# Designs tried in a protein design run: designed miniproteins, single chains, continued (3). Part 2

Each design is a single chain, and the fold is of that chain. pLDDT is the mean over its residues in the fold that is shown.

## One batch from the design tools (miniprotein)

Design m8037
Fold by ESMFold2-Fast:
Structure m8037 (fold): chain A 82 residues (1-82)
Amino acid sequence: MKVFTGDEILPFLEATPDDELIPLQLKGFPRYVFLFVPEGVAEDPELKAKLEKELGKKVVYIRGNKAKAIESLAKVTEKVFE
């Protein structure tokens, strides 16, 4: 899985289709995986559990449109956004 800095997230999300859940791993949060849930897409508890088991990390959902993903991450942690 790719590790992103905060400034890399929005360009990556903009280039990624909105039809499924998008896993993000962030520099500075090595024990977390952020699972972006696009508008109109349902959360997947089985995928969350699978990722937590396979990677040994905590999965956190980020909901909304791509622009609001940055706002949601900032509310979780300002450390990602310098």
Scores: mean pLDDT 70

Design m8038
Fold by ESMFold2-Fast:
Structure m8038 (fold): chain A 74 residues (1-74)
Amino acid sequence: SAAVEKLKEMLRQEIEYARKLKDKNEALMRLSMVRQHFLAQKAQAEADGLPQELIDALEEMAERADKEMIEIDE
């Protein structure tokens, strides 16, 4: 629960920062790295047999980063 809330806050801060960047390509690159980080953490959580709630949250965070990238690229 605390870990999930921390992930949500980290994503919120990264999105806010990306939206303030002057260079659209820099914003997309940064969010792409954030998305890859969540996917890597999800893969590790699955391998380690961590709770499904955490795995689902990591996938949701990766999806939200991807969605934000699409909106920035518009």
Scores: mean pLDDT 85

Design m8039
Fold by ESMFold2-Fast:
Structure m8039 (fold): chain A 81 residues (1-81)
Amino acid sequence: MWERIREALDEIHRLLKEPPLSDEQREIVAERLEKSYKENKESWEKLLKHLGVSEEEVKKAKSAVEIQLLLLKKQQEKAEK
């Protein structure tokens, strides 16, 4: 599980043009995203639907970090022409 979260966080930072996080920082960010998803699940689900993320893709995600990565990837795709 943690390996997938780590890889997803690294990809998020790559897409945002930010330096990679330390393992300690990755753990903190992952916990914050899980809390955010838990508290704001309806808003996250609504945004994913608006961006055209499939239910199958969301089901394959094992963490809020992976869901955030899916969301960012779809936003980036819509920003590119």
Scores: mean pLDDT 76

Design m8040
Fold by ESMFold2-Fast:
Structure m8040 (fold): chain A 86 residues (1-86)
Amino acid sequence: DQFQAAQQQVINVLADARSLVPSQFQPQVDALMAQLSQARDVSSFVANTRQGVGVLQQAMQYVSGMNRTKLQAAVARLQQVVQQLQ
């Protein structure tokens, strides 16, 4: 199932990004991973993934160097998954 594969990909990207974001953003990443695991349709999944992009972009304002580069790559990957499903 291509949808289930996309869900797992996005959850994995957010799980990796969780360690890179400041502690204040970690609960938001945790909540988004839970919401994504419960998404039953493409529209809900896309909406939750777009929220994930927003959270990571906000977190990037407080991160520098290699961690910022890694978060930037995570955002790009989430955006690619959204575009592939639309």
Scores: mean pLDDT 86

Design m8041
Fold by ESMFold2-Fast:
Structure m8041 (fold): chain A 109 residues (1-109)
Amino acid sequence: AEEERRKLLRKLTIEYSAEGILIAAAGFYLELAERLGSEELRELAERLLELEKEQIEILDKLEELLNKPELTEEDKKELEELLERKKKLEEEIERLQSEIAALEQRIAA
């Protein structure tokens, strides 16, 4: 339904804003890793940036699909696959953010 598409587009706009903040945070952690000489923080920050870039690619594909006047059966399958991949990426990002937070606590101690 058109109302369902509008709801998804609104959610997508919010998610783009959130991902922009997370990419900026990953960039900050990369600079911090260089200044501290922390290879562990650098590796975690590089992986976070990689996952955030993958998330943006998924959001771009979702926006392209949701802006189509009608979805084919192939488009619907791609939408389902993109939403599943997005869920897995969000779980990986949350895990990685927790690892970075734990490392920051160890460095601050």
Scores: mean pLDDT 78

Design m8042
Fold by ESMFold2-Fast:
Order: structure tokens, then C-alpha cells, then sequence
Structure m8042 (fold): chain A 64 residues (1-64)
């Protein structure tokens, strides 16, 4: 499922990935989006934005 999810998200822009992470409702979805975002990020700042979005999404699900 993670592999299929990554294929879907690879065409999204970094900002679209961040928005999708914030709206994600499962750990596998957050993980797949974060991995695609990290691979697409070109700077430590962009990677930090993705990590923060993933952390906030997991916190919303009660997992952090």
C-alpha cells in the first residue's frame, strides 16, 4: 500500500504534499506523504516543514 500511495503523491508539489499531510487520517498515509516530500525537498528548511507537518498530523491522531 505504501508503494502505491507514493506513486500517487510523487506528482504533487511540495506545498500540496504538506497540505495532504495535514489532512491525512492514518499513519501509513502520513508516512508515505512525508517520504515523498523529503525526496522532493531540496533544502533543510523544506525538509523541516515536512517533518513539522507530519508531527502535527500524528499529534492530531493522538500518536505523539
Amino acid sequence: IVKETKEKYKDLSLDEIIEAIKNAKSVPEITALAQVGIEKAESDYEKARIALAAHEAMKKLGLT
Scores: mean pLDDT 74

Design m8043
Fold by ESMFold2-Fast:
Structure m8043 (fold): chain A 70 residues (1-70)
Amino acid sequence: MISEEEARRIGEEARKRLTPLHWEAFDAAVEELKAAVDLVFEKQTGENIEEYEKRLDELRARVAEIEAQL
């Protein structure tokens, strides 16, 4: 039994029950978290901090906009 395939099937069934907007909110929150992690690492090197901060701000704005529609 392939756990990865089972997880994918469960995900597909969940997507049928949730609206596309709920999945957009989840995906946006995941991308915001990834950007926050990347910013922490960039602060260690001192490189590209401004670009990473701008990306994080844009992702936060997107999450807030999607949440306002829920």
Scores: mean pLDDT 67

Design m8044
Fold by ESMFold2-Fast:
Structure m8044 (fold): chain A 85 residues (1-85)
Amino acid sequence: TVKTTIVIEVRLPDGTRIRATTTLTAEGNKLSVETTTSLGRSLSGTLEVPDAVKAIEDAVATARADAAAAPAEGVEVLSLEITTE
C-alpha cells in the first residue's frame, strides 16, 4: 500500500488563507482520495485505475506544476508539502 499526503496552502486576494490536505491511497487497482480544507469542506471517493501508484505519481507531478504556475490572478501559493509512506 502506498499513501501520499499533499498539503497546499494558498492566500486569496482578500488575505484569506486556505489549507487543503489531500490523502491518496493506492491499493492494487484502487485509488482512494480524501481532501479536506481549513474552511470545513471535504471531498472523498474511490476510483478504479489501471495503475494506482502511477496515478499518485501523476497527481504529485500535477500538484507541483500547478503550484509553480500560479493558479489565478491574486492567488499566492504559500506552501506545498508532499509526504509518501
Scores: mean pLDDT 78

Design m8045
Fold by ESMFold2-Fast:
Structure m8045 (fold): chain A 80 residues (1-80)
Amino acid sequence: SMENEQLLERFRRAIEFLLEKSRTSSEDAREQFKEDILNLAESVALQVGKQAALDTIREVKKSSSPAEQAILDEVIAELE
């Protein structure tokens, strides 16, 4: 549905925003960014399904740095 597409687009942008913030944050903040993305992913999964949330995270991962990919891999592992 259009509502699900808009939710997934907002989710994608929220992940990208959190990853961008992580680039200028201390190493100690990494765990908090992982938790923020995971909490958002769990909320999105309840609304549109786990697979759609996972596919969105995997799509963001394709254009992410190695450090960002490591955060997203932990989120994927915990959401699965």
Scores: mean pLDDT 86

Design m8046
Fold by ESMFold2-Fast:
Structure m8046 (fold): chain A 87 residues (1-87)
Amino acid sequence: SELEKYIEELLEKLKKELVDEGIVTEKEAEAIALILKYTIETLKLDKKQIEEAVEKAKKSVKDMYNDKDPETQEKLKKLPEFYEELK
Protein backbone atom coordinates (compact mmCIF):
# COMPACT_ATOMS: atom_id res chain seq x y z
CA SER A 1 0.00 0.00 0.00
CA GLU A 2 1.04 3.66 -0.29
CA LEU A 3 1.06 3.91 3.52
CA GLU A 4 3.47 0.94 3.82
CA LYS A 5 5.84 2.56 1.28
CA TYR A 6 5.61 5.87 3.16
CA ILE A 7 6.48 4.13 6.46
CA GLU A 8 9.47 2.37 4.82
CA GLU A 9 10.66 5.71 3.36
CA LEU A 10 10.35 7.50 6.74
CA LEU A 11 12.21 4.71 8.58
CA GLU A 12 15.01 4.60 5.95
CA LYS A 13 15.33 8.41 6.20
CA LEU A 14 15.47 8.14 10.02
CA LYS A 15 18.18 5.42 9.86
CA LYS A 16 20.26 7.40 7.34
CA GLU A 17 19.96 10.64 9.34
CA LEU A 18 21.00 9.05 12.66
CA VAL A 19 23.93 7.14 11.10
CA ASP A 20 25.14 10.06 8.91
CA GLU A 21 25.11 12.40 11.95
CA GLY A 22 27.24 9.82 13.84
CA ILE A 23 24.59 9.37 16.53
CA VAL A 24 24.18 5.57 16.17
CA THR A 25 25.75 2.63 14.33
CA GLU A 26 24.00 1.01 11.35
CA LYS A 27 22.98 -1.95 13.57
CA GLU A 28 21.54 0.36 16.25
CA ALA A 29 19.64 2.37 13.59
CA GLU A 30 18.20 -0.88 12.12
CA ALA A 31 17.04 -2.00 15.60
CA ILE A 32 15.44 1.41 16.32
CA ALA A 33 13.65 1.38 12.94
CA LEU A 34 12.35 -2.18 13.43
CA ILE A 35 11.04 -1.48 16.95
CA LEU A 36 9.28 1.63 15.62
CA LYS A 37 7.86 -0.32 12.62
CA TYR A 38 6.56 -3.04 14.98
CA THR A 39 4.92 -0.36 17.17
CA ILE A 40 3.30 1.33 14.14
CA GLU A 41 1.94 -1.99 12.80
CA THR A 42 0.75 -3.29 16.20
CA LEU A 43 -1.07 -0.05 17.14
CA LYS A 44 -2.31 0.53 13.53
CA LEU A 45 -1.22 4.17 13.64
CA ASP A 46 -2.52 6.63 11.04
CA LYS A 47 -0.18 8.82 8.94
CA LYS A 48 -0.19 11.73 11.44
CA GLN A 49 0.50 9.41 14.41
CA ILE A 50 3.31 7.70 12.44
CA GLU A 51 4.97 11.07 11.68
CA GLU A 52 4.66 12.09 15.37
CA ALA A 53 6.09 8.73 16.57
CA VAL A 54 9.09 9.00 14.18
CA GLU A 55 9.84 12.59 15.29
CA LYS A 56 9.58 11.63 18.99
CA ALA A 57 11.87 8.61 18.45
CA LYS A 58 14.42 10.76 16.58
CA LYS A 59 14.45 13.37 19.37
CA SER A 60 14.74 10.72 22.12
CA VAL A 61 17.69 9.00 20.40
CA LYS A 62 19.49 12.33 19.75
CA ASP A 63 18.89 13.51 23.35
CA MET A 64 20.24 10.23 24.82
CA TYR A 65 23.36 10.22 22.62
CA ASN A 66 24.07 13.97 23.04
CA ASP A 67 24.28 13.59 26.84
CA LYS A 68 26.94 10.85 26.33
CA ASP A 69 25.66 9.17 29.49
CA PRO A 70 27.73 5.92 29.70
CA GLU A 71 24.82 3.91 31.17
CA THR A 72 22.41 5.06 28.43
CA GLN A 73 25.08 4.41 25.75
CA GLU A 74 25.63 0.86 27.07
CA LYS A 75 21.86 0.15 27.03
CA LEU A 76 21.54 1.49 23.47
CA LYS A 77 24.44 -0.72 22.28
CA LYS A 78 22.34 -3.73 23.39
CA LEU A 79 19.38 -2.61 21.24
CA PRO A 80 20.53 -4.74 18.20
CA GLU A 81 20.51 -7.83 20.48
CA PHE A 82 16.93 -7.01 21.52
CA TYR A 83 16.03 -6.66 17.81
CA GLU A 84 17.46 -10.14 17.05
CA GLU A 85 15.30 -11.60 19.87
CA LEU A 86 12.19 -10.06 18.21
CA LYS A 87 12.84 -12.04 15.00
Scores: mean pLDDT 74

Design m8047
Fold by ESMFold2-Fast:
Structure m8047 (fold): chain A 95 residues (1-95)
Amino acid sequence: MEEKIEQAVLNAAVSAIRLGDRETLREIAELAGVSEEELIERIKKRLEELLKDPALKEAAEKLLEEIEAPEAPVTPLLEEHRRLLIEDIRRLLEE
């Protein structure tokens, strides 16, 4: 159960990073009981493992660049995605 929750939290954090939504990333970190910096380091560590697989290397390198990039402008899809993402995480953490 806990492993599934941790993976869901990391996936949600990755989605927030890809959208440039640092505020949602902070909320995810708070719900998980970690700092934003610790959450980012966990993602980077997982990404380093993926870089060892030739089939996943390109996707992992792109995501690493997105983590280091400045915050992107808010998209029309971001507001809907943000609400659903936070709800899903709360549901997983309370069960």
Scores: mean pLDDT 63

Design m8048
Fold by ESMFold2-Fast:
Order: C-alpha cells, then sequence, then structure tokens
Structure m8048 (fold): chain A 68 residues (1-68)
C-alpha cells in the first residue's frame, strides 16, 4: 500500500491536474483515487476545493490530516 505521504502528494497532484476539467471529470477522478487509496472522498474533495480557492492554510491542514 502507498504511504500516507505518497497518498497526500498524489491527491494534491490529482486535484491540480484536474482543476481545468469539467466537474464531472474531477468527481470521477477523485472517486477512483478514493477507491484505490482508501482516503475518504470528502477529504479529497476538500483538497480539490482548497486548491481551486488557493486556500493554502486549509490545504496544508488537510494534507497533515492524511499524513498523521
Amino acid sequence: MMSPEEIASMAVQLAAGTRDSPPEVQEERLRRFSEETGVPLSKLRGINDALLADDLPTLIKLINEIIE
């Protein structure tokens, strides 16, 4: 299994890579990643939303919650 740090890094990259995609494509990619990694979809959506809003403090908080 991937480490929490690898999962967090990949989640951020996935969100950043899909930010210009239609919402339906973003949702599908986040759901697939959630299924592969076991990270709750709600947390992945939070990371995506924080990146889209350029909310760096919230992004850092969510990443740290995954890493523990």
Scores: mean pLDDT 74

Design m8049
Fold by ESMFold2-Fast:
Structure m8049 (fold): chain A 95 residues (1-95)
Amino acid sequence: SEQEMIDLVKRIMDSLRRMLPDDPRMSEAAERANRARTPEEAVRVLQEAIETLLEKSKEYLKQGNYSQAQQLRGRADFLSQIVKALQQEIEERKS
């Protein structure tokens, strides 16, 4: 359902906020997800969070922290698959 999609994103964003407590972008994104009224708004917040994970992964890679870079990249890839599934669900419900 629409609410289930929003709640899934809220749960994901809360998890990301706990994983990266020092990044204010994650805290702000989690708050935006909590205020989301549509699945489209929730998915947009998640897409921005994924981009932040990819940026941080590249920073860790440049610093030689390969383990942390790979973990963040792996999470971003997994979440990107969730975004694609949610976007498909949203599109199908508009048809």
Scores: mean pLDDT 87

Design m8050
Fold by ESMFold2-Fast:
Structure m8050 (fold): chain A 65 residues (1-65)
Amino acid sequence: SDEELLALAKEGGKLLHEILSLDPSLEPLVNEYERRLALAMVRRDLEALRKTIEEMKEVLKKLKE
């Protein structure tokens, strides 16, 4: 649904901001995730959005350890 798509996009954006704030040297990785999120949004691919968000959460977990 559009509601779920927008909610996932919002979550992805927050994760990108948090990763970059914790480690600015990860800007190239953040740019890659932003491209993946944008592509998934254009394609309305909820599965790709969820997978990208899960990968970003793992990056954040490692940064916060």
Scores: mean pLDDT 86

Design m8051
Fold by ESMFold2-Fast:
Structure m8051 (fold): chain A 82 residues (1-82)
Amino acid sequence: SEEQAREIAERAVRLARELLEAGVPKEDVVAEVTRLLQSQGIPADIAETVARFIVDLLERGVSEEETVKLATELLITLLKQQ
C-alpha cells in the first residue's frame, strides 16, 4: 500500500541520514539501506535503485522530508512495474 511504501521510505531515509552524518562511505550506506529495504520484502534490484536514489538526494542537500516524498513515489512506481 501507499502507507506501507511511505513507512519503508521513512525508515530507509532515516538510516541513510544517520550513516552519512556518522561519516560512513557512500557505497557502504547504499549497501546498508539496500539490506534494510530487502528485509521489508523489496526485491534486490528495486532495493538497490531506491537506496542509491536516497543517498544521492541526501548528498546533494535535499531535505529528509523531500527525500522521503520522492523515495516513496519511486518505490510505488517500481513496485507497480513488476
Scores: mean pLDDT 88

Design m8052
Fold by ESMFold2-Fast:
Structure m8052 (fold): chain A 80 residues (1-80)
Amino acid sequence: SPVEELERLMEAMLEGLRLHLSDLVENKDPDAEEKFDRMVEHLLSLLRERAEELGVPKSVQDELLDKFKKEAEKIKKELL
């Protein structure tokens, strides 16, 4: 289903975010937080665009985008 496709995309994006931030932190990048925040905003825009393309209802889009934001915040809190 379109919702399941969007959920799989979201999971892949969150995994990529975790790996990216882990690498930035391990390399002691002084801009780790800024680079992470920039990537989150970019991925949110892509996720929103994909949700529109797939015709996912607005209420479901809002729930998934909110879930993505909360999970990204958890990753940030764990690693920074």
Scores: mean pLDDT 89

Design m8053
Fold by ESMFold2-Fast:
Structure m8053 (fold): chain A 84 residues (1-84)
Amino acid sequence: ELRARLEELEARLDELREKLKKVKTLEEAEELQKELEELLEEIRKLLKELPDDRELLNRAIGLILRLIGLEIELEQKIKELKEK
């Protein structure tokens, strides 16, 4: 269950990364920001349930770091869209 949930969250992050490349409007960027916030909350819930499994913990941490990177890229994209 926990491993399958982590795999689902990893796949969702990959989908959101692809969506970011296609974002052209402020509305699309704001929708993506909400999806990233929801994903981060699900990852935080998963972390509270993780056993002392080094592999799962490392994967979850890696996922959080990738999500933070994507949030930074999205924030920059939002600033660029607002300047138009």
Scores: mean pLDDT 81

Design m8054
Fold by ESMFold2-Fast:
Structure m8054 (fold): chain A 101 residues (1-101)
Amino acid sequence: DAVERLRKLIEEMRKNKYNFAVLVVNSEEIVRLLMETAGISAQELLEALDLARDEGASPEELMERFPKISRELAELIVEIAKDKHITEMLETFLYIRIKQE
């Protein structure tokens, strides 16, 4: 259920690249759902996205480094990391969360 909801939010962002309200609302919701579903911190989620983006980490490598992340979430994180625009939006909200908390 959470993974399907995350996929829908990501698809809405891809379809609405110039709708700032959709990008902001969906990015915040995606970050919240990923953290809650995996039981990880904003810092851990940022590290997972960076690893997938910068090092091209596989879902298996993400699960080895972050044992709390399920295979379905690891696959989704790798998929998200391929989209630079979506990843940059999510990282912005993660930086805000890390600095405020």
Scores: mean pLDDT 83

Design m8055
Fold by ESMFold2-Fast:
Structure m8055 (fold): chain A 81 residues (1-81)
Amino acid sequence: ADAEIAAQVARLRAASPEDLAAVVDEIVDWAEGLTIEQLRELQRRVQRILSERGEYTLATAFSIRITGIIIEKERKEKEEA
């Protein structure tokens, strides 16, 4: 999991500006299988990289999408707890 997050983060850093949005979409799709703690870590790392690259719109969109996944998982956990 941590190694996989590191690999996705490395892929994002290496992405060309033209491919960046597509790579972000692929990371979000992959992230649906993660735990809430892993999703929060991924969100922090990806948001930092996108912000450092000046891609604030993509950073915001990514954060919203990951937060949506977290909220849905938290709802399910509260129902099962």
Scores: mean pLDDT 82

Design m8056
Fold by ESMFold2-Fast:
Structure m8056 (fold): chain A 73 residues (1-73)
Amino acid sequence: SVEEEVNELIERLVEAARARDWETLTEVLQRLSELVRKHPEEVRPLLEEAIERHADDPVVRWYLEELLRQTFR
């Protein structure tokens, strides 16, 4: 499902950002951006939950907030 894929990608984004694995981070962001474009209404609440869950991680929060902004375009 879209929800399962988004949640898996968010976990990979967190791990890649913390590991400074820019190659994986770029790939994950590209796939999340595609899902945001195709399913903005479905992805939006998942991103909002992830932002709240990772509120104390400014780098992770920044990427998630940028993706969230894309759901309103």
Scores: mean pLDDT 86

Design m8057
Fold by ESMFold2-Fast:
Structure m8057 (fold): chain A 104 residues (1-104)
Amino acid sequence: SLEEAVENLRKGLEALQQGNYEEALKYFTKALRIAEELGDLPLMVAAYLGIADAASKLNDLGTFFLSLIGAKEILERHPLDELLARLPEEIQPYVRSLAEKYFK
């Protein structure tokens, strides 16, 4: 469900802030799977960017690049601001920061 995907994104962000990068990756991956099943592009881009950030801290180059490709495919077809407006307000600044970090 949408609520379950959002909850997994929040748990991923909490784990990331605690330095628990493997746990963060697990939660972001769960969020991505649910978002994909729902066809929810805003949640998919948030999850991809979270996966990329966690993977970069784990030195997992493969997961890092694959998740950035996933985010890029969405961002090339949809304006970032329109995607962000569909996410919970507390998550929006984080997703914007990551998008600007990796795509500029």
Scores: mean pLDDT 88

Design m8058
Fold by ESMFold2-Fast:
Structure m8058 (fold): chain A 78 residues (1-78)
Amino acid sequence: MEEAEKAREEILEEYKEAAKQGLASPDPKKQEAGKWLEEMVKLMEEGEYFPAKVGPNEEVGEEAIELGLEAERRAEEE
């Protein structure tokens, strides 16, 4: 239980950062991922959803990680 809560918090933070960067990105695919992540963050904060599923979570997981890495890279480039 604690383990799942911790994982949810980590994903929530990742999604927040990825959504923020995705929405600011000129890449339409990243913008779509950002919008999806923002919606998921809202559901997760309300306790209605946890994105620990295959399919969309697996597909979007790669995009979320990429967006998070890009956000971190841009912060370092400053």
Scores: mean pLDDT 60

Design m8059
Fold by ESMFold2-Fast:
Structure m8059 (fold): chain A 91 residues (1-91)
Amino acid sequence: MKEEEIKKFEEKLTEEYRQRALQSRADALANKDKVLTPEEKKQRILDELNERIATLEKEIAFYEKIGDPERVAALKEELERVQKAIENVKK
């Protein structure tokens, strides 16, 4: 049962990742001749970090439900690192 839930969760994350990759590629292609300002590049990095936070929060919630405290602890440490990275980018 646990394996089936993990597989469904992984398939959903893979599909969400695929959709985001396709959208990112489409956006890059549409703007391929546009020179990004330093501010626009910074915003792109912030957007990617915020998407990573959303993914980590979903993973933490999932692993808390299935009772994997070691994985939850590792994901929470990663979440804190991403939050610090956002703070550093804003400087």
Scores: mean pLDDT 76

Design m8060
Fold by ESMFold2-Fast:
Structure m8060 (fold): chain A 100 residues (1-100)
Amino acid sequence: SMAEKEKEKRKEEIATELTREATAAAYEANSVLKLDEETLERLFRRADELWRELAELLRKGAPIEELERLAERLREEIRRAREEARRTPATEASEFTVPP
């Protein structure tokens, strides 16, 4: 039915939008803010866990309402991680210069 096609399209849109938001957040934290890998793993750990839950619900064909609720929580977690990343001091490598 048309309603089923609309639900499938919405599920794809949710996954695509979250992928873009997560990729943008990771790029900002790593490439713009120059945070190290350990800091990135710490900041985005909860987002990764929620992403795994979303993937499981998608695999099981969960109702769109459950997917949207989890997507909202994931978006909020990505936003919090981005805000924390922006408040995190970059590691200053004052001793990175090797002698000639």
Scores: mean pLDDT 78

Design m8061
Fold by ESMFold2-Fast:
Structure m8061 (fold): chain A 84 residues (1-84)
Amino acid sequence: TPTLEEVRRRLDEIVEATPEDMRSSVRETARQILRAYEEGDLLRAQMLIGSLVVSFSTLYISTGDERARKAAVLAMELEEALVA
């Protein structure tokens, strides 16, 4: 199970990789993910991360934006880390 600091670091990486237009909303979602994880609500954390994966993947499919692809991969890696 990753530490809070590791989850925070991974979320910061996701925000940094996010296309600029989405960065504020993704930062808000990242705060919600971190709070859910702090509270031990792994289901909520996973659902919110899953929503980021869907959003980034959809953006990549529709636009071909390489940043969206990178953000999706990072979000999927975080999702995997929470279930491992």
Scores: mean pLDDT 87

Design m8062
Fold by ESMFold2-Fast:
Parts: structure tokens; sequence; C-alpha cells
Structure m8062 (fold): chain A 68 residues (1-68)
């Protein structure tokens, strides 16, 4: 929980607050992946795993680049 919350906070400090439910879900998923939340847990939450995982990978890389 702590790692996920820290990564999510870092992403939200750098990007605008989500204005759409889809944007919110993408940021939440990106934060979860970056924090190392198990894929099975994320998959159970998000029904379109392949597409969302690919989008989240972009956010994860963006967050890492901005943190550098």
Amino acid sequence: AAAYEAVRASILETVPEPTDEKERDIYDLAAALAAGVPRDEIRATYPVWDTVERMAAGGREGAAALAA
C-alpha cells in the first residue's frame, strides 16, 4: 500500500488531475504497476488487461523519467 500510494502521489504531482474516469483508471494502474502490485490483482480489477497494461507502461516510464 505505501509503495503504491507514494508512486501514485508522485505521478499526480507531475501530471494534471484526471478529469475522466478512464484517465483516473490509467493513472491508478500505472501507479500500481510501478509500485509492484501483483499482475493477477490488477487483472482482477481491470477487465481489459492487455490494453490497460500497455497504457500503464507508458505512464510508468513517464513517471520514472520525470523523477530522474
Scores: mean pLDDT 53

Design m8063
Fold by ESMFold2-Fast:
Structure m8063 (fold): chain A 90 residues (1-90)
Amino acid sequence: SAAQLAEDIRRGLERMEAALDAAVAAAEAAGDYEAAIAYIDQALAQLEGLRAYIEASDLPEDVKAELLARIEERRAALEARRAALRAKLA
């Protein structure tokens, strides 16, 4: 159902966020900024794919708006973190 799909997406986003944040934090702690950036780049590509999937889905428009807003907030946070990591390499 649409409701089940929305919940699956929300749970998937939460799990991906937790796993990515842990991986990036571990790479940063190790001084491996290139690995941390690579994890973020992969996550940004996954978020773009998920955005396109949600836009094309049969989810209610209010649910799409909520999920797309969450994806945009996460994208912005990851791009800011990537920029900070790139600055450490300069």
Scores: mean pLDDT 89

Design m8064
Fold by ESMFold2-Fast:
Structure m8064 (fold): chain A 76 residues (1-76)
Amino acid sequence: EERERAVRAAEEAAEVSKDPFVKTVARQLATEARRSTDPEGARRLLAGAEALKEAVKRGASSDEAVREMSIAAERA
């Protein structure tokens, strides 16, 4: 469940973003989520992907979006 949600959130972030760097980060998150077999890891990936997606949707800078992603993942 968390793995599939993380993949969808990451793919959506990649689709919405116009920044090549953010697209690359989002695609890496999607790849990691597809390969996740650890529930804790999947939860962290989901939190990070959702934070990245939300930041991109509200127009945050690339640096801010990636920072929010990292913070959310670490706190999950």
Scores: mean pLDDT 83

Design m8065
Fold by ESMFold2-Fast:
Structure m8065 (fold): chain A 110 residues (1-110)
Amino acid sequence: EELEKYKKKAEEIISSDAPLPVKVLGLSKLILEILGVMEKAGPIVDLANKGDVEGAVAKLKEILKENGFEDTIPLLDEVVEALKNKDIEKAIELAKELIEKLLEKKKEQE
């Protein structure tokens, strides 16, 4: 099931021992895959590799807006805040909610 597959990937990314920029990059790639716009990953990869978490998140927000997913941005902000606070359980919960919302909205666009 697509939903369970993406929820599992998000949990694996967040529960890893990777630094914050790597987790943000992993989640960003997962979101771009759900949106079907992986070709837009380049700028986010570059920013995350520089440790620019705020820049990477800002670029992801631009892509979400361009693809009609602006209403998911507040939830993305909550995920990023939980990750910054090292609240892994809350970050997993919020990321799973974000993925569900993204997949629901993607189906509505079909």
Scores: mean pLDDT 86

Design m8066
Fold by ESMFold2-Fast:
Structure m8066 (fold): chain A 96 residues (1-96)
Amino acid sequence: SQARIEELRRLYEAERAAGAEAFEARVRRLDAAVQAAAEAARAGDSEAALKILAEGLLGRPVDRAPSVEELRAIGARYGPFLALVLEELARTLRAG
């Protein structure tokens, strides 16, 4: 949906406007983590994939694999754009 794409763009711009340098650094860490998480998911380890996503965004290790809702909550600490991105990534990785 075009409307969904434009809503995501608005959320992205709002979060970036709150602190562009920190936002871009978070996006770069998440992008690198997505690549590693996708590799773990392809190997059949969806729990490792979710843990990699959380660690990538937070920039620190986590004790256990988060749920989809926990990943959404981690993203929501930074704003609704990252909340939606992490929720969608987690669902995709869990689906296999």
Scores: mean pLDDT 80

Design m8067
Fold by ESMFold2-Fast:
Structure m8067 (fold): chain A 79 residues (1-79)
Amino acid sequence: SEAERIRLEASVLATKISIEAPQEVREKWLPLIMEAGRNADAQGLEELRKKILEEGILSPEAVKEYESEVAKIDAALAG
């Protein structure tokens, strides 16, 4: 379902932030990402992703890995 896809995407993004970001960045962004996931808010999650990428919070390698993982989720759930 779309809600499941959004929750999985939010979980992947939250995991990357948890691994790579310093504590103050995690405290700012994790609650917002998890809220978007809980609410299945595709638009809100996309805006958060865009801001995180624009602010350089994730390394280029982590961004590529995140995008690859999201593509695999989309392919698996597209049916």
Scores: mean pLDDT 82

Design m8068
Fold by ESMFold2-Fast:
Structure m8068 (fold): chain A 68 residues (1-68)
Amino acid sequence: MVYEAENEAGFKAKITLPREPKVGEEVTAKVTFPDGYEVEVKAKVLSKEGDTLTLQIGTTVFTAKRVS
C-alpha cells in the first residue's frame, strides 16, 4: 500500500505500508523523502477514513492519502 503524506508544516513524503492498517495499530512504515532518501519508522494509525489515514510518527502527525 502506497500513500502520499503531508504534515501540518507542509512537509511531504511517500509512505509505503506492507498491508492495509487498522485504527490504533502500530506499523513499520517505509518513508521516502522528496530527495529519494528512505527510512523505516514506526507509525501509529490514529484514524482511517476511506483512503485517508492519519498517522503519528514520533511527535509528528501526517495525513496520508492512498495512491496505490
Scores: mean pLDDT 79

Design m8069
Fold by ESMFold2-Fast:
Structure m8069 (fold): chain A 92 residues (1-92)
Amino acid sequence: DDVNKGIEALKQKKYDEAEKYFKRALEKDPNNIDAYLGLAYVYLLKGDFEKAFSYLKKAREIAEKNNDKVGLLNVKSLDTVLYNLTGEKPEW
């Protein structure tokens, strides 16, 4: 539910509030892929591409470990957005 509150804050461009909700979701479940993807989006929208790539990498690692095909598709979608904005591919 904290993930849904984070997404709602993102829609309202309340990036600091969104970050708080996604971090709280990770305190409850450190394997929450949607929370890592949400943090990657928060930092992307703030222009902090290094943190965006860092959180995206964590989401990918968890999705791969859990064989979560939907999570991997969401990671690849955000990776494409980051690549188009930065011209940079994360090495992992």
Scores: mean pLDDT 81

Design m8070
Fold by ESMFold2-Fast:
Structure m8070 (fold): chain A 69 residues (1-69)
Amino acid sequence: MLTKATVITLDGRVIDGTVYGTPEVGSEVTVVGKDLRSGKIVELKGTIVDILSKNTYVISPTTVPKILE
């Protein structure tokens, strides 16, 4: 599944982009999007820990963010 969303990480990043995976608490997902603090496009994996709205997810990162450009 592919969902356009804002992702808030537990370490305080905000990523505006796309979530790849099931949008359900406890699911591991891949996130690709713009880190709003740095302005760079990043990719990271994490587990969804909370769903604040249909387009806003809180994730616990399982990987270090990879800068794509």
Scores: mean pLDDT 82

